Designed miniproteins, single chains, continued (3). Designs and how they scored, part 86

Each design is a single chain, and the fold is of that chain. pLDDT is the mean over its residues in the fold that is shown.

## One batch from the design tools (miniprotein)

Design m11172
Fold by ESMFold2-Fast:
Structure m11172 (fold): chain A 114 residues (1-114)
Amino acid sequence: MTQSGGGTFAEGSSVTLTSTFSVSDPQLVGWLKQKPGEVLQLVASLSVSDPSKVTYGEEAKGRFTLSYDPSKQTVTLTMNNLEKSDTATYYSFVFSSSPRPRLLFGPGVQVTVV
């Protein structure tokens, strides 16, 4: 699993984070964030069986958009109108059901808003 799109960005700007994977039977994909010293928080997730049904975390609602390309197994998070509170390490995840349920995480990308 690979991730891209991290860096240092100005407040009010936009960034797109992408993650590409290759797994059998993906069920759920999304992004989590972790601020230094804090617990992991949900940014956004969607069901692969119905990618129109997106769940957004409280801070992501109205500003972020999650999309998924099942043919390329690429999950994309577009973050609009960046706020300093968006400064965090962002992890992509995929839940795969076959042959055993497992949750896989990307290596993390750092987003810093100045």
Scores: mean pLDDT 83

Design m11173
Fold by ESMFold2-Fast:
Structure m11173 (fold): chain A 68 residues (1-68)
Amino acid sequence: MLDAKDKKVVEELAKKLEENPDMSYEELLKLAKELKERYEASMSAEELVLEALTEISRKEIEELKKKK
């Protein structure tokens, strides 16, 4: 489960991805590393990116269910 610090990083990454959907994996990874160091998150940058993408996918699935 996500610690409060890990969750803070994931939520920040998810917001950035929603604002900039064309953001590359390299850009997300760089941002995750910066946020990880700033908030002292325990998860790896790669895992934080995966969690952020999962959060975005969950929101998009809800939107798709409304359309179908």
Scores: mean pLDDT 76

Design m11174
Fold by ESMFold2-Fast:
Structure m11174 (fold): chain A 55 residues (1-55)
Amino acid sequence: MAERERLALEISRIIGEEDPENITVEDLAKRLGVSKETVERILKELQEKGLIPKL
């Protein structure tokens, strides 16, 4: 699996386990060891696909 797809699955899992209002882009970036920019791109793709709510 490509790293981007792996990160997308991890983000989806975290958001599914926690209230979206309690999760920030900075928290996700810290937990995954990636840049804030990378997290924002993945969140946008997931929202466009309807897999997660708008944050």
Scores: mean pLDDT 73

Design m11175
Fold by ESMFold2-Fast:
Structure m11175 (fold): chain A 73 residues (1-73)
Amino acid sequence: SAEVNALAERAGEAIKAGDVETAIELAREMAKAGGPVMAALALLSAAEVARQQGDEETAERAERLAKEILEKL
């Protein structure tokens, strides 16, 4: 949907800026709007970026939230 796509775009912007926490919040809104798969993909992208920056704790947190969202499918 257009709403889910707009949230995904914002999450992508947050990821590029290194703001993984904002990306996590936006991903949760995507899941709520009916896009749980796209939400999980955004979280996994955030995790990869965090890992590349040396932030393993943030990467693990994002991966955990992706799994939680998909389990609610």
Scores: mean pLDDT 83

Design m11176
Fold by ESMFold2-Fast:
Structure m11176 (fold): chain A 67 residues (1-67)
Amino acid sequence: AMPSVEEARRLVAEGIARFLLHYGLIDEEEAEKWREEMAKSDEVLEKGLQTLADAIGAENRAGAAAV
């Protein structure tokens, strides 16, 4: 059985928070807060997705600077 839309949203929020925490962009308290807020709010989820996109862009720039 597929997860519900609400459960899928929680999984996406968890993934974003873990990515940001893994790359040291937020601390553990911020990761927990982001996870909870993204699960509750479309606006916060959109902000989380934008933050993830910005973080990926920053990683790509850091990689280019290392060359």
Scores: mean pLDDT 71

Design m11177
Fold by ESMFold2-Fast:
Structure m11177 (fold): chain A 90 residues (1-90)
Amino acid sequence: AQEEADIYLALAEIQATLLKKAAARNDGSGAVQAAETIVENARKAVELDPSLAPRAAEILRDTAKALRQSTDPNLQKAADILEKAAEELA
């Protein structure tokens, strides 16, 4: 269903925004779990609506790029998770 796919993509975008805010203050606590949740929601959106794959991949790549600017090891690991998922969805 279109509405269900849109909801999962919106959840991924919201979580990505929160993770980018945490990265801006170099806060890696929960970053890996947040990245996994973002990826799960992005994958569910694409499974329901494959046309969302480019947007989902963009969200993941943009989020990973923001996390890469941090020195925190958990934010770097979160970026690895997001980058791998973006490649798989594109």
Scores: mean pLDDT 88

Design m11178
Fold by ESMFold2-Fast:
Structure m11178 (fold): chain A 104 residues (1-104)
Amino acid sequence: SAEAERAAFRAVVDEARTALSTLSKEEAAKVGESAEAIAKALEAEGAPQASVGGLYLFAGLAYAQAGDREKAVELLEKAAELFAAAGDDERAAVARELAEEVAK
């Protein structure tokens, strides 16, 4: 179900956030930069939009942990657009909710 798919993806996001929370702000910023660079390279090569969206989402979470809220929101919104373009409305909804949470 859509509800179960959202819950499963939210659980994966929570695990990623927990892992990122063990990093310093400087380490989290480097993780975000690396994930964003990989996402941009794969996007340029025409990789699947959902895969690229996942990398932008992870980069956004890493920048949020680093304290760069503006960059985090930008990348989380980009992840939502890529998931929506891939037909993955449930992951798109989660990515948008995360962007709203980080923007507060």
Scores: mean pLDDT 89

Design m11179
Fold by ESMFold2-Fast:
Structure m11179 (fold): chain A 81 residues (1-81)
Amino acid sequence: MKEKAIEKAKELRDLLVEAGFSPEDAERMAKIIIDYVENKKASPSEVLAVVMTAIAAAVEHPELADRINETVKELLKIIDE
């Protein structure tokens, strides 16, 4: 489900921009997830760092928390498959 992982990574990018991250930083974080799913070039620790950043953003922005947490949950489910 490579296409769904790319879609969810882009959704996370857009949510991180809404949370105050620069578009460049948000795109870089989404690229880590995409690179992991597509070609395994990203390490599991890099993916974990992006997930932890997203969780921190959800804590700082309660209005985005449900959307961020659901997107992260779906991404982790796809990565584990």
Scores: mean pLDDT 80

Design m11180
Fold by ESMFold2-Fast:
Order: C-alpha cells, then sequence, then structure tokens
Structure m11180 (fold): chain A 80 residues (1-80)
C-alpha cells in the first residue's frame, strides 16, 4: 500500500531529523543523514537501521562522557 509506505517514510524522516538534532558527534550525524537519504529512496529497512545506529552512537557518547544527567521522563510538577 503506497500510502502506508509514504507514511512510514515521512515518520522515519521526522525521527531521523530529531536524531540529527541530538547528534553529538560526526558518526551519529552521518547515520542520521543516511537514514533520511534511505527513507527518501524508499529503502525503509536501511533507514530504520541507520536511525538505530545513530541513536546507539548518541547513547554511547553520553555513557562515555557521563557529563549530562539523563533528562527526566516526568517533569517536576511539585515545584511551585
Amino acid sequence: DPAVQQAQADALIALAEVVLERAVNEKAKEYAQKAIEYAKAGDLAKAREYILKAIEEIRKAAAEKNQVKPKPLVPEPDIV
């Protein structure tokens, strides 16, 4: 179904752009850019693969540096 393929491609492009915004090193940026390229080419399997690789690189960089505390999943609503 072309509509499903297009929706998946659009979602992967949007996700890859968010990953690119968060990319802290060149390798993560390269993977995110490749994910966008593959999604636009209709190779959704490779697009997903490269998005996952970009996310892994971001996570590895964060773990190695341990500079920034992980963002909280829940905001602090008790701060009045």
Scores: mean pLDDT 74

Design m11181
Fold by ESMFold2-Fast:
Structure m11181 (fold): chain A 60 residues (1-60)
Amino acid sequence: MPSYIELARRMAEWTELWLRYKELKGSKELEELLEEAIKNALDEEKFEKIAKEIRELLEK
């Protein structure tokens, strides 16, 4: 039973990261990954897996 507050917080953080990345790089691939993450926001495991992938791409 995940907390909606925690999910909202994560989504807000991801939205900021997505906007920053998009403005700098304009990566369409990243947009697709973010959409997949939002789609699976209710699934903590899948959401975190995709989030981790995005973070790794940003770090690289």
Scores: mean pLDDT 68

Design m11182
Fold by ESMFold2-Fast:
Structure m11182 (fold): chain A 93 residues (1-93)
Amino acid sequence: KAMEEAGRAGARGGAAAVAGTPDEDAAGAAAAGIAAVGAGAGAAIYAERGDAEKAREAAREGGEAAYAAAPGEGGEAGRRGAEEAGRAGVEAA
């Protein structure tokens, strides 16, 4: 299902952000992971409705929010995870 795949992609992005970030930046990585998961969920909802454009937009906005919350490597990983979640949602729709 699109929702399941988008959620999985977001979870992978969040996990990558946490794993790739030094311990001192753990809070930033956690914020980026949460934003990536949110973006994935949003993308999945739109994909279920058959609105691929809105799914991509939701993923992009989530990624930008993740970057704003945790600038640097953690935020960048979160942004990439959100974009992947949106892509997975579109592919599944």
Scores: mean pLDDT 58

Design m11183
Fold by ESMFold2-Fast:
Structure m11183 (fold): chain A 62 residues (1-62)
Amino acid sequence: SSLEERVRESARRMSESLDLSVEAISLAVKVVFEGGPESVREQLREKNEESGRLSDEFLAER
């Protein structure tokens, strides 16, 4: 139907816009992990380790 065709066209345009946004986010993440300052990468690593430690500690205290 004409409605179905219009929805498909809108979805296609929205997908293109989302792809550009995803690429921008991916580039920002890549700069942080690959090209960003080492201190920022260290902070992210420590935060992830803290999340793991808290989960393990909670389970161990049962």
Scores: mean pLDDT 61

Design m11185
Fold by ESMFold2-Fast:
Structure m11185 (fold): chain A 58 residues (1-58)
Amino acid sequence: EEFKKKAGELLTEAFNKNNGIVTDEDMEEIARKLAEETGISFEEALKIVKEIYDEALS
């Protein structure tokens, strides 16, 4: 959905900026940003970010 797309965009930006490294702190920052932009909770946003990150590594 649109929030998964947004999370993927933010993860890609972090990945490119950090030369291929995304830390758990980066994922928390992305989750906070996603929650603020979409209105979902931080816990739900973090779950979505981690799900997309795991999918990208598979």
Scores: mean pLDDT 77

Design m11186
Fold by ESMFold2-Fast:
Structure m11186 (fold): chain A 116 residues (1-116)
Amino acid sequence: MSLEELLRRMLEFAEGVIEGTRAVIDLAKQGKTDEAAAMAEGLSRYVERLAEELEKTPEHPLVRQAVEAFREIADLLRKAAEAMKKGDVDKAISYFRKAEEVARRLVELLREALEQ
């Protein structure tokens, strides 16, 4: 895989995470707390696997930043799912919004890299 192809795939994954976190927030706001928690746990595991696969690629500063961002997102999604299971919907939504913000910053970073 070329660096450009790798960056494009990381961008697609980060955009998918943004869409996933928005879907989970919508479920949480609708009172579908069990569905929101399950989706957040699934998304957290998916993002952790992405970070693990990226660690196997050649060392590059952008790849390292993406790995760190995906691990932070996975941790935030896990914390959100735990808060949701405890009935703390507001705290869970706060964690989901933080995960979305991390993903958005990664999208901006990757888009800038692809323009050069």
Scores: mean pLDDT 85

Design m11187
Fold by ESMFold2-Fast:
Structure m11187 (fold): chain A 70 residues (1-70)
Amino acid sequence: MDAEEQAKAAEEYAKKAEEAAKAGDVETARRYLNIAQDYAVRALNLDEELGKRAAEAASKAGKALKEAGG
């Protein structure tokens, strides 16, 4: 899996985490956020710009989880 694929995976799981948080499913949101963060770290180790993009998506999902009480 290259940096672009890892960044896309991070963005997809971050979106799923945000959607779960907005639905009030804090446990599912936390699980997806952890997956998104793992992919974002992997992307950052391969490509700084793609990693930053992935990290921003994970950060947005993390804020949604915090607002949902996670």
Scores: mean pLDDT 83

Design m11188
Fold by ESMFold2-Fast:
Structure m11188 (fold): chain A 87 residues (1-87)
Amino acid sequence: SISSAQNQLQQQQDQINRQVQQQLDPSTARSVIQDIQGMVNNTVTTIQSHPDWSDSQIQSIVNNTQTSMQNHYTNFVRFVEQQRRRR
């Protein structure tokens, strides 16, 4: 359901936001949080524009979005770590 999708995306977003705030400086954290919020908003809007989609199709899009959110965060943390090692 759309409600289940929104809850899953919100939980993942909350987890990433906590990790970002712990590992990144405030300005960088804000940028990453905004990117993640954009991913969530786009996915929710996409689901809402497809009322004909089955729960399994909705769950597939949610899973793909959660993977993209986690990858974005992980890649950014990796990039910051590499920059610290080069200084």
Scores: mean pLDDT 81

Design m11189
Fold by ESMFold2-Fast:
Structure m11189 (fold): chain A 115 residues (1-115)
Amino acid sequence: AEAAHLEEAAEHLRRAAELLARHPELPAVTGEGTAPNAADPSRSIRARVTLTPAGEVSIDLTEAPPPALFESASFLRAAAEALLEAAENLERAGAPPEIVEELRRAAEALRAAAA
């Protein structure tokens, strides 16, 4: 179910944050993702992911939709896309493969929740 996939995503993000905290040599990275807004297709929902060596993982929405749309597949897809870009940026910065794998698994779980 959706809730189970969200819990799986949260666990992978927690593990990624713990691993990031062990690698202070890595830079802070961001990733951005977009998805169509189902209530207004002329607008996109944007998500930004920020990952820091302090073990901070944040997901910010640049458009604040009504609560009904906040639970939509569009937000989960935008967040997953942003997380994959952040993971790719960390991989290019020389991050250990275990960090990149945890972030990719979190993105996969977010996409599964969006299905």
Scores: mean pLDDT 76

Design m11190
Fold by ESMFold2-Fast:
Structure m11190 (fold): chain A 65 residues (1-65)
Amino acid sequence: SLEKEILVALGLIYRSLGKKLYKQGKYEEALELYKKALELLKKGGASEELLKEVEEDIKKAEEAI
């Protein structure tokens, strides 16, 4: 569905932005983007593999704060 496609696309964009902020040492901002990405990807029906990758991104950002 179009709605699921949009949700997955937005989730991937938020994940990419989060990774950029993480590389800059902006861990709190990266964490917020990763959490938004996870919510969007779950609603969009993203694969379990991708969801686990974003959960690892969240864990790394939380540990870096």
Scores: mean pLDDT 90

Design m11191
Fold by ESMFold2-Fast:
Structure m11191 (fold): chain A 73 residues (1-73)
Amino acid sequence: DKDIKEIEELVEKLKKKGGMDEESIKLLELGLKYIKETGKSVEEIVNDPEPPKSEEELAAYRLALLVLKEKSE
């Protein structure tokens, strides 16, 4: 629950900041939806030994990398 809220806040922050095209924004929202529906953590998504198999999984992987980058800065 706390992790989901942090991811939602990051997505909203990126959308408000501007400079992203409409397709990139849709991918962020698709990734967020996948994370919410599966309940997987960003660490589980990034460290999954299987590569992303769908557009939804790839979007979630990209979003997870952005979340981890924010945490490391």
Scores: mean pLDDT 76

Design m11192
Fold by ESMFold2-Fast:
Structure m11192 (fold): chain A 64 residues (1-64)
Amino acid sequence: EKLEIIKNALLAKAEELGYENEKILNESLKLAKRLLDNGIPLDTAIDKAVERYTFGVELNKIYT
């Protein structure tokens, strides 16, 4: 399932960053699902979801 591949990529990025946040994970998955529903390729959806997750983590560290 395409969403499971994206979820695994996001979990790997969370582990790499040493930061887990369920809300940021879910928002990134929601973005990925929207991209896939609009016909965006899986590779691009993965890249955009990981980018969103990384950005969300950075914002959380600044504005916590």
Scores: mean pLDDT 80

Design m11193
Fold by ESMFold2-Fast:
Structure m11193 (fold): chain A 84 residues (1-84)
Amino acid sequence: ETDARKYLEEGKRLLDEGKYEEAVKAFQKAIELDPNLAESYYLLGLAYARLGKLEQAVDATNKALILDPSDSRPVQELAALLAA
């Protein structure tokens, strides 16, 4: 519905294609347009994790958890990042 969701969808496609740096840029654009989109922060965390940027992955995933505590995916991702 918003331009933010368009960039979120593009970021998801880029993640599926293994284009992690481009996915980060797409999710950053989604956040710039809608900073309350928890999904964008969660997926940004996944993209950073794939790039080995663990500090940035943890920070983004924590922001997703704060914005939407009803989503269990950020908690599971944090557990995976800290246990690996």
Scores: mean pLDDT 84

Design m11194
Fold by ESMFold2-Fast:
Structure m11194 (fold): chain A 76 residues (1-76)
Amino acid sequence: SEAAELGAKGDPAAVERLIALLDSPDPATRRDAAIGLGRIGSARALPALERAKDDPDPEVRMAAGMALRGIRELLA
C-alpha cells in the first residue's frame, strides 16, 4: 500500500501524506500510516496519532500508541 511504502522509506517529506492516510477508510492503510509516522519520528504527527488512539480498529490503536511512545522517547 502507499502508506506501507512511504513508511518503509522513512522519508520526513512523507509526514503530511501519512497524516492524511490516518483518515483512510481502510484500517490496514491507517495502521501502516501510524507505523510509518512512528518510524519517521516527527513531532508534527503527535496530534494525529493521539486521535488515532481512539480508532475503532484495535491494530490501528496499538500502532498509534507505539508510534506516540517512540516519538516521545526520541524527543526526550
Scores: mean pLDDT 85

Design m11195
Fold by ESMFold2-Fast:
Structure m11195 (fold): chain A 102 residues (1-102)
Amino acid sequence: AKELYEKGLEYRKQGKGKKAIELYKKAIELDPNYAEAYNNLGKLYFGLNKLDEAIYYYKKAIELDPNYAEAYKNLGELYKLLNEYEKAEEYFKKAKELDPNL
């Protein structure tokens, strides 16, 4: 699972988002508790403007790791884009509580 995730990160850095998505999905099939893979799927779907999928994956990352500050921040940015400012503020506050440097 970790090896597939790391290869997915490499493809993401190269702008090969579809290949990165495929590898992160395979990582999740092997390790359904891989919160980092869910968070990175959320980022990729957000970049593709597939906002419902992005919300799903970010929420799944938070479900698996309630201390995942980056996933809360990413969900806040997404709700801000949707003009859901109260929800965005709640997620940003939680992210800052978990990591004050965010």
Scores: mean pLDDT 84

Design m11196
Fold by ESMFold2-Fast:
Structure m11196 (fold): chain A 90 residues (1-90)
Amino acid sequence: SFEELKEKIQKLVEEAYRSGTREAFEKALDEIRKLIEEYNKKHKLTPEQKEEFEAFLERVRARFDAVQEMADTLLKIGDEIEKELEERKK
């Protein structure tokens, strides 16, 4: 059903967040696109359902990008702090 499709997509998004890597996010988005395409072939999504999925995917993509940007920034700051601490010990 349409609800089962949404549940499967939600699980893929949650697993990607747990992994927290760009590779996992990209793989999840690819799998989600495939699930939607397969569902559309069998059940023929309405224009409203297609719009809902497109809006959902845009939100998920934006969240993945924001999480990765935050993680990248934190890693960069961490590296700078470690470098400063090592320089101060010498």
Scores: mean pLDDT 74

Design m11197
Fold by ESMFold2-Fast:
Structure m11197 (fold): chain A 78 residues (1-78)
Amino acid sequence: MKEAEELAREAERLALEGGRAAAAGDYARAAELYREAARLLEEAARVAEEAGDEELAEALRRAAERLREAAELAAAKA
């Protein structure tokens, strides 16, 4: 499942950038980066589910939920 793996890797990169933006006090950018990372993880979960990997799909959706929570917290500080 190369597509799901590549989407998950891009989401990880964006989440790390979001964390760095938050550390620098740029909470508006952190919120945007976390939301984009969550969207990519939701797409990766859909790809995993279509491939029959329900366990991976659930794990990716839970990761997306955590990033959405991080985005909401960052947005509240912006």
Scores: mean pLDDT 86

Design m11198
Fold by ESMFold2-Fast:
Structure m11198 (fold): chain A 61 residues (1-61)
Amino acid sequence: KELEELIKKAEELKEEALKRGDPATAHALERSIEYGKETGDVKLLEAAIKSAEARLEALKK
C-alpha cells in the first residue's frame, strides 16, 4: 500500500540513526529498505520503522 512512503521514512530514520551514532539501527533499516524494495513487504518495513523509532527514542537521554 504505502511502500514508497515507508521507504522514504525508513531512509530518513537511517540518516537520523547515523547522526545519533547508532550504526546498528542504520544497518537494520538499510537491510529492511533493501528487502522491501525487492519483495514489497510493507509489514516488515512497518515493523522495522517502529523498532528503529523506539530505539532512537531510547537514545534521547
Scores: mean pLDDT 78

Design m11199
Fold by ESMFold2-Fast:
Structure m11199 (fold): chain A 76 residues (1-76)
Amino acid sequence: MATVLEVTDFGVILDLGVKDGLRPGDKILIKEYNVEAVVASVTEDKALLVILNPQKRKEVLSKLKVGDKVEIERIP
């Protein structure tokens, strides 16, 4: 599980980073919403995940709050 640190206009910042094996361009499924995101930027301990579908982005980001826990899964 990952914690939402920030909700942005395009996605979320999570408390996962390079130390957790994330790389820019990784495809990630946010399991609670069944929505695909891409790692747009990553530091050692933080990652920005961008939701590529504009309709899903609006829906998901309206429901997420700082401190929320989300399950993520890498997709091939």
Scores: mean pLDDT 84

Design m11200
Fold by ESMFold2-Fast:
Formats: sequence, structure tokens, C-alpha cells
Structure m11200 (fold): chain A 82 residues (1-82)
Amino acid sequence: MKLLELSEEELKERLEKLKEKAENDPSLSEEQKELLLEAAEAILELARRVKEAEERGDEARLEEIRREAARLQAEFEARWAA
């Protein structure tokens, strides 16, 4: 399920739950907890930009955001695996 398709309120609620889980999960390192919070903030910012582009009908900007999201996901996955 694509997080970028959620409403801003639903996304914020999911990010708060993710933060709570990260803080209370003893199996996660401090670096992994920080990475999850950083990823959550990045997802929220991308979701805002997607909404603005959709409201404007800017398909070119949506494609740019999609490419940026893919790059960020790959970067976070690489940092998580390290």
C-alpha cells in the first residue's frame, strides 16, 4: 500500500505510531530508530508535494517526485542494511 496515497491526517497518525514503535522496540538500534524517523519525515514531505502537484495537474512534477521518492527509498534501504 503506497503511503503517498494516504490523507495528511492518516499519514501523520501512522508516522506517530511508527515513532512510538521505534522508541519502544528493544530490537532496533539507535541508528535504526533515527533512520525510521528520518524516513517518516521524508515520506510526509513527499506526500505534501504530491498533493500540491495533483491539485495543479502537474504531471511532470509528479514524475519528478516519484523519481525522488525511489531514490530516497533506495538510500534509506542501503543505510538500513549497513
Scores: mean pLDDT 71

Design m11201
Fold by ESMFold2-Fast:
Structure m11201 (fold): chain A 101 residues (1-101)
Amino acid sequence: ALTQSGGGTFAEGSTLTLTYTASEDVNNKVSWYKQRPGERPELIIENVKTVPGYERFSGSGSGKNFTLTITNLQAEDTAVYYAAAETEKGMVFGEGVEVTV
């Protein structure tokens, strides 16, 4: 079963919501990364809070259920988006979801 969902092809200017389900309660310790092929991964959400410079991106959630929302989608948002949860046993990454705009 996939832990991440909500990927696909989207229109410019639309709003996108991606979801992540953790296997255990991780409080608010879920971060989101944007990965383009051949580029360094970008940290966009750190512990459900938006990183400065990524104002179109917002994180939410607590416990096991988390979301990433991207408003006013742009072609530059085309990427794989990874959720990463900090657990008592270390970092757990989701499978990633592909987003095309």
Scores: mean pLDDT 86

Design m11202
Fold by ESMFold2-Fast:
Structure m11202 (fold): chain A 91 residues (1-91)
Amino acid sequence: SSDDDNRIRQRLRDNGFSDSDIDDVISVIRSSNFNSNQINSIIGYISRMPRSQLPTVINSIRNGIITSRSDLLQMPGVGSATANGILSSIN
């Protein structure tokens, strides 16, 4: 929803992301068919990572390849079932 998009934009902006990077994040998240909990967890991961890794992570999500299962499991609110669900839904 637009409210979800606004919340995501605010969080990423607060963590020093540029508007173009935020647009890329929102675009790939929307295309990936994640539920709200998965989106919140992915955004939490993205907001904590080094900015130098952002293009790689964005490209991985866009292409259906995401960071390692262990990295996903370290995200707040992400357990084994959620991490497996994310990986399975994006192939």
Scores: mean pLDDT 64

Design m11203
Fold by ESMFold2-Fast:
Structure m11203 (fold): chain A 65 residues (1-65)
Amino acid sequence: GEEKREKILKAIRDILENAPKDASEEEKKEAIREKLRELGVSDESIDSILELSPEELLKRAKALT
């Protein structure tokens, strides 16, 4: 439900805000994938989320949290 979505968005925001400035897009996406798997998100849903760039994901996470 909504609570799970908020937890996912907060996790994405946390990862991206605390990522090293020199981290690649692939490294950022891998960190998000690993965390979302820990939260029980399906690989299909993770792949859909990661269609967005890290910059767009951070923008959306900030807007929704």
Scores: mean pLDDT 79

Design m11204
Fold by ESMFold2-Fast:
Parts: sequence; structure tokens; C-alpha cells
Structure m11204 (fold): chain A 62 residues (1-62)
Amino acid sequence: TQQLQQQAKQLMQQSSDAIRAGDLDRARQLTQQAQATIDQLGKQTGQPASDISAQLEDELDA
């Protein structure tokens, strides 16, 4: 669970970095991987994927 949270955060940050660099293809791939990881987290924790995504985004903005 904690490993998946860290992985999702890392993928989201890398996606943001790719967007900033103009590498939209990489950003799309990373976003898809992050979404899949968030979906898996929701399945394991019973939380909605949208709630998990919002929590991880808040942590990245800190």
C-alpha cells in the first residue's frame, strides 16, 4: 500500500516534469501508469480513486 502510494506520487511528478519539458507522449504514458496505480490503491484500500488522486496531488503541491 505505501509502496503503491509512493509509486503513484513519483509517476505523477514525472508526468508533470514531462509536460513542462514538452514531452507530451511521455507525459501521457506516465499519467496512464499513475492512474492504473491509483485504481489499484482504491481497490486495496476501498477508497474512491478520485479521493486518492486528490490526496496525492495535495502532497505533491506541498
Scores: mean pLDDT 78

Design m11205
Fold by ESMFold2-Fast:
Structure m11205 (fold): chain A 58 residues (1-58)
Amino acid sequence: MSEEEQAKKAIENAKKALEEGDGGGAVTAAGFALRYLNLSEEERKEAEELIKKGLELV
């Protein structure tokens, strides 16, 4: 799996965690996505928003 695919999968996992009410899981998954250097600006902002929403649940 490419780094781009791994980043997208991490964002997807963060979204699922938020849907399940798992704020800690959402923050962890979105934070993992932000470690990829080749994230688009849109993907970065999405991951940051997922972290923010996850933190509101903890």
Scores: mean pLDDT 77

Design m11206
Fold by ESMFold2-Fast:
Structure m11206 (fold): chain A 58 residues (1-58)
Amino acid sequence: MEKAIEAASKYVSKENAEAAVKMLAEGKTKEEVIEELVKMGESKETAEKAVEAAVEAA
């Protein structure tokens, strides 16, 4: 999980990266996690990049 958090944190804050990785680990879809990150103040573009980076690193 640490590698996924590090990859996502290049695009979003470390706190938001940790939240994204936790949501993915809980079985949320990539689309749902992107929507949650946007609600947390991220742009859709940075949220998509963060989620993709986290999935690739996992």
Scores: mean pLDDT 81

Design m11207
Fold by ESMFold2-Fast:
Structure m11207 (fold): chain A 84 residues (1-84)
Amino acid sequence: SNLALAYYNRGKAYESLGNYVEAIQDYNKAIELKPDFAEAYYERGKVKEEKFNDKEGAIADYKKALELKPDFKEAKEELERLLA
């Protein structure tokens, strides 16, 4: 939906500013509005891993992104790296 995409894009803008808590909140809202939003799961997983040291949360989000979009190369590569 247009609203889910708006939250997703604002989350990415918050990441660029270093506002990682607000980025997570916006990705959560994007996912709430569009539960099949693979890219929002991927970006949330990346922030969890890189900024919050939440490896388990990142794995869950990358798995969900890949489940929703099986050709999602970036999600597959991150998941394989974390499971090695």
Scores: mean pLDDT 91

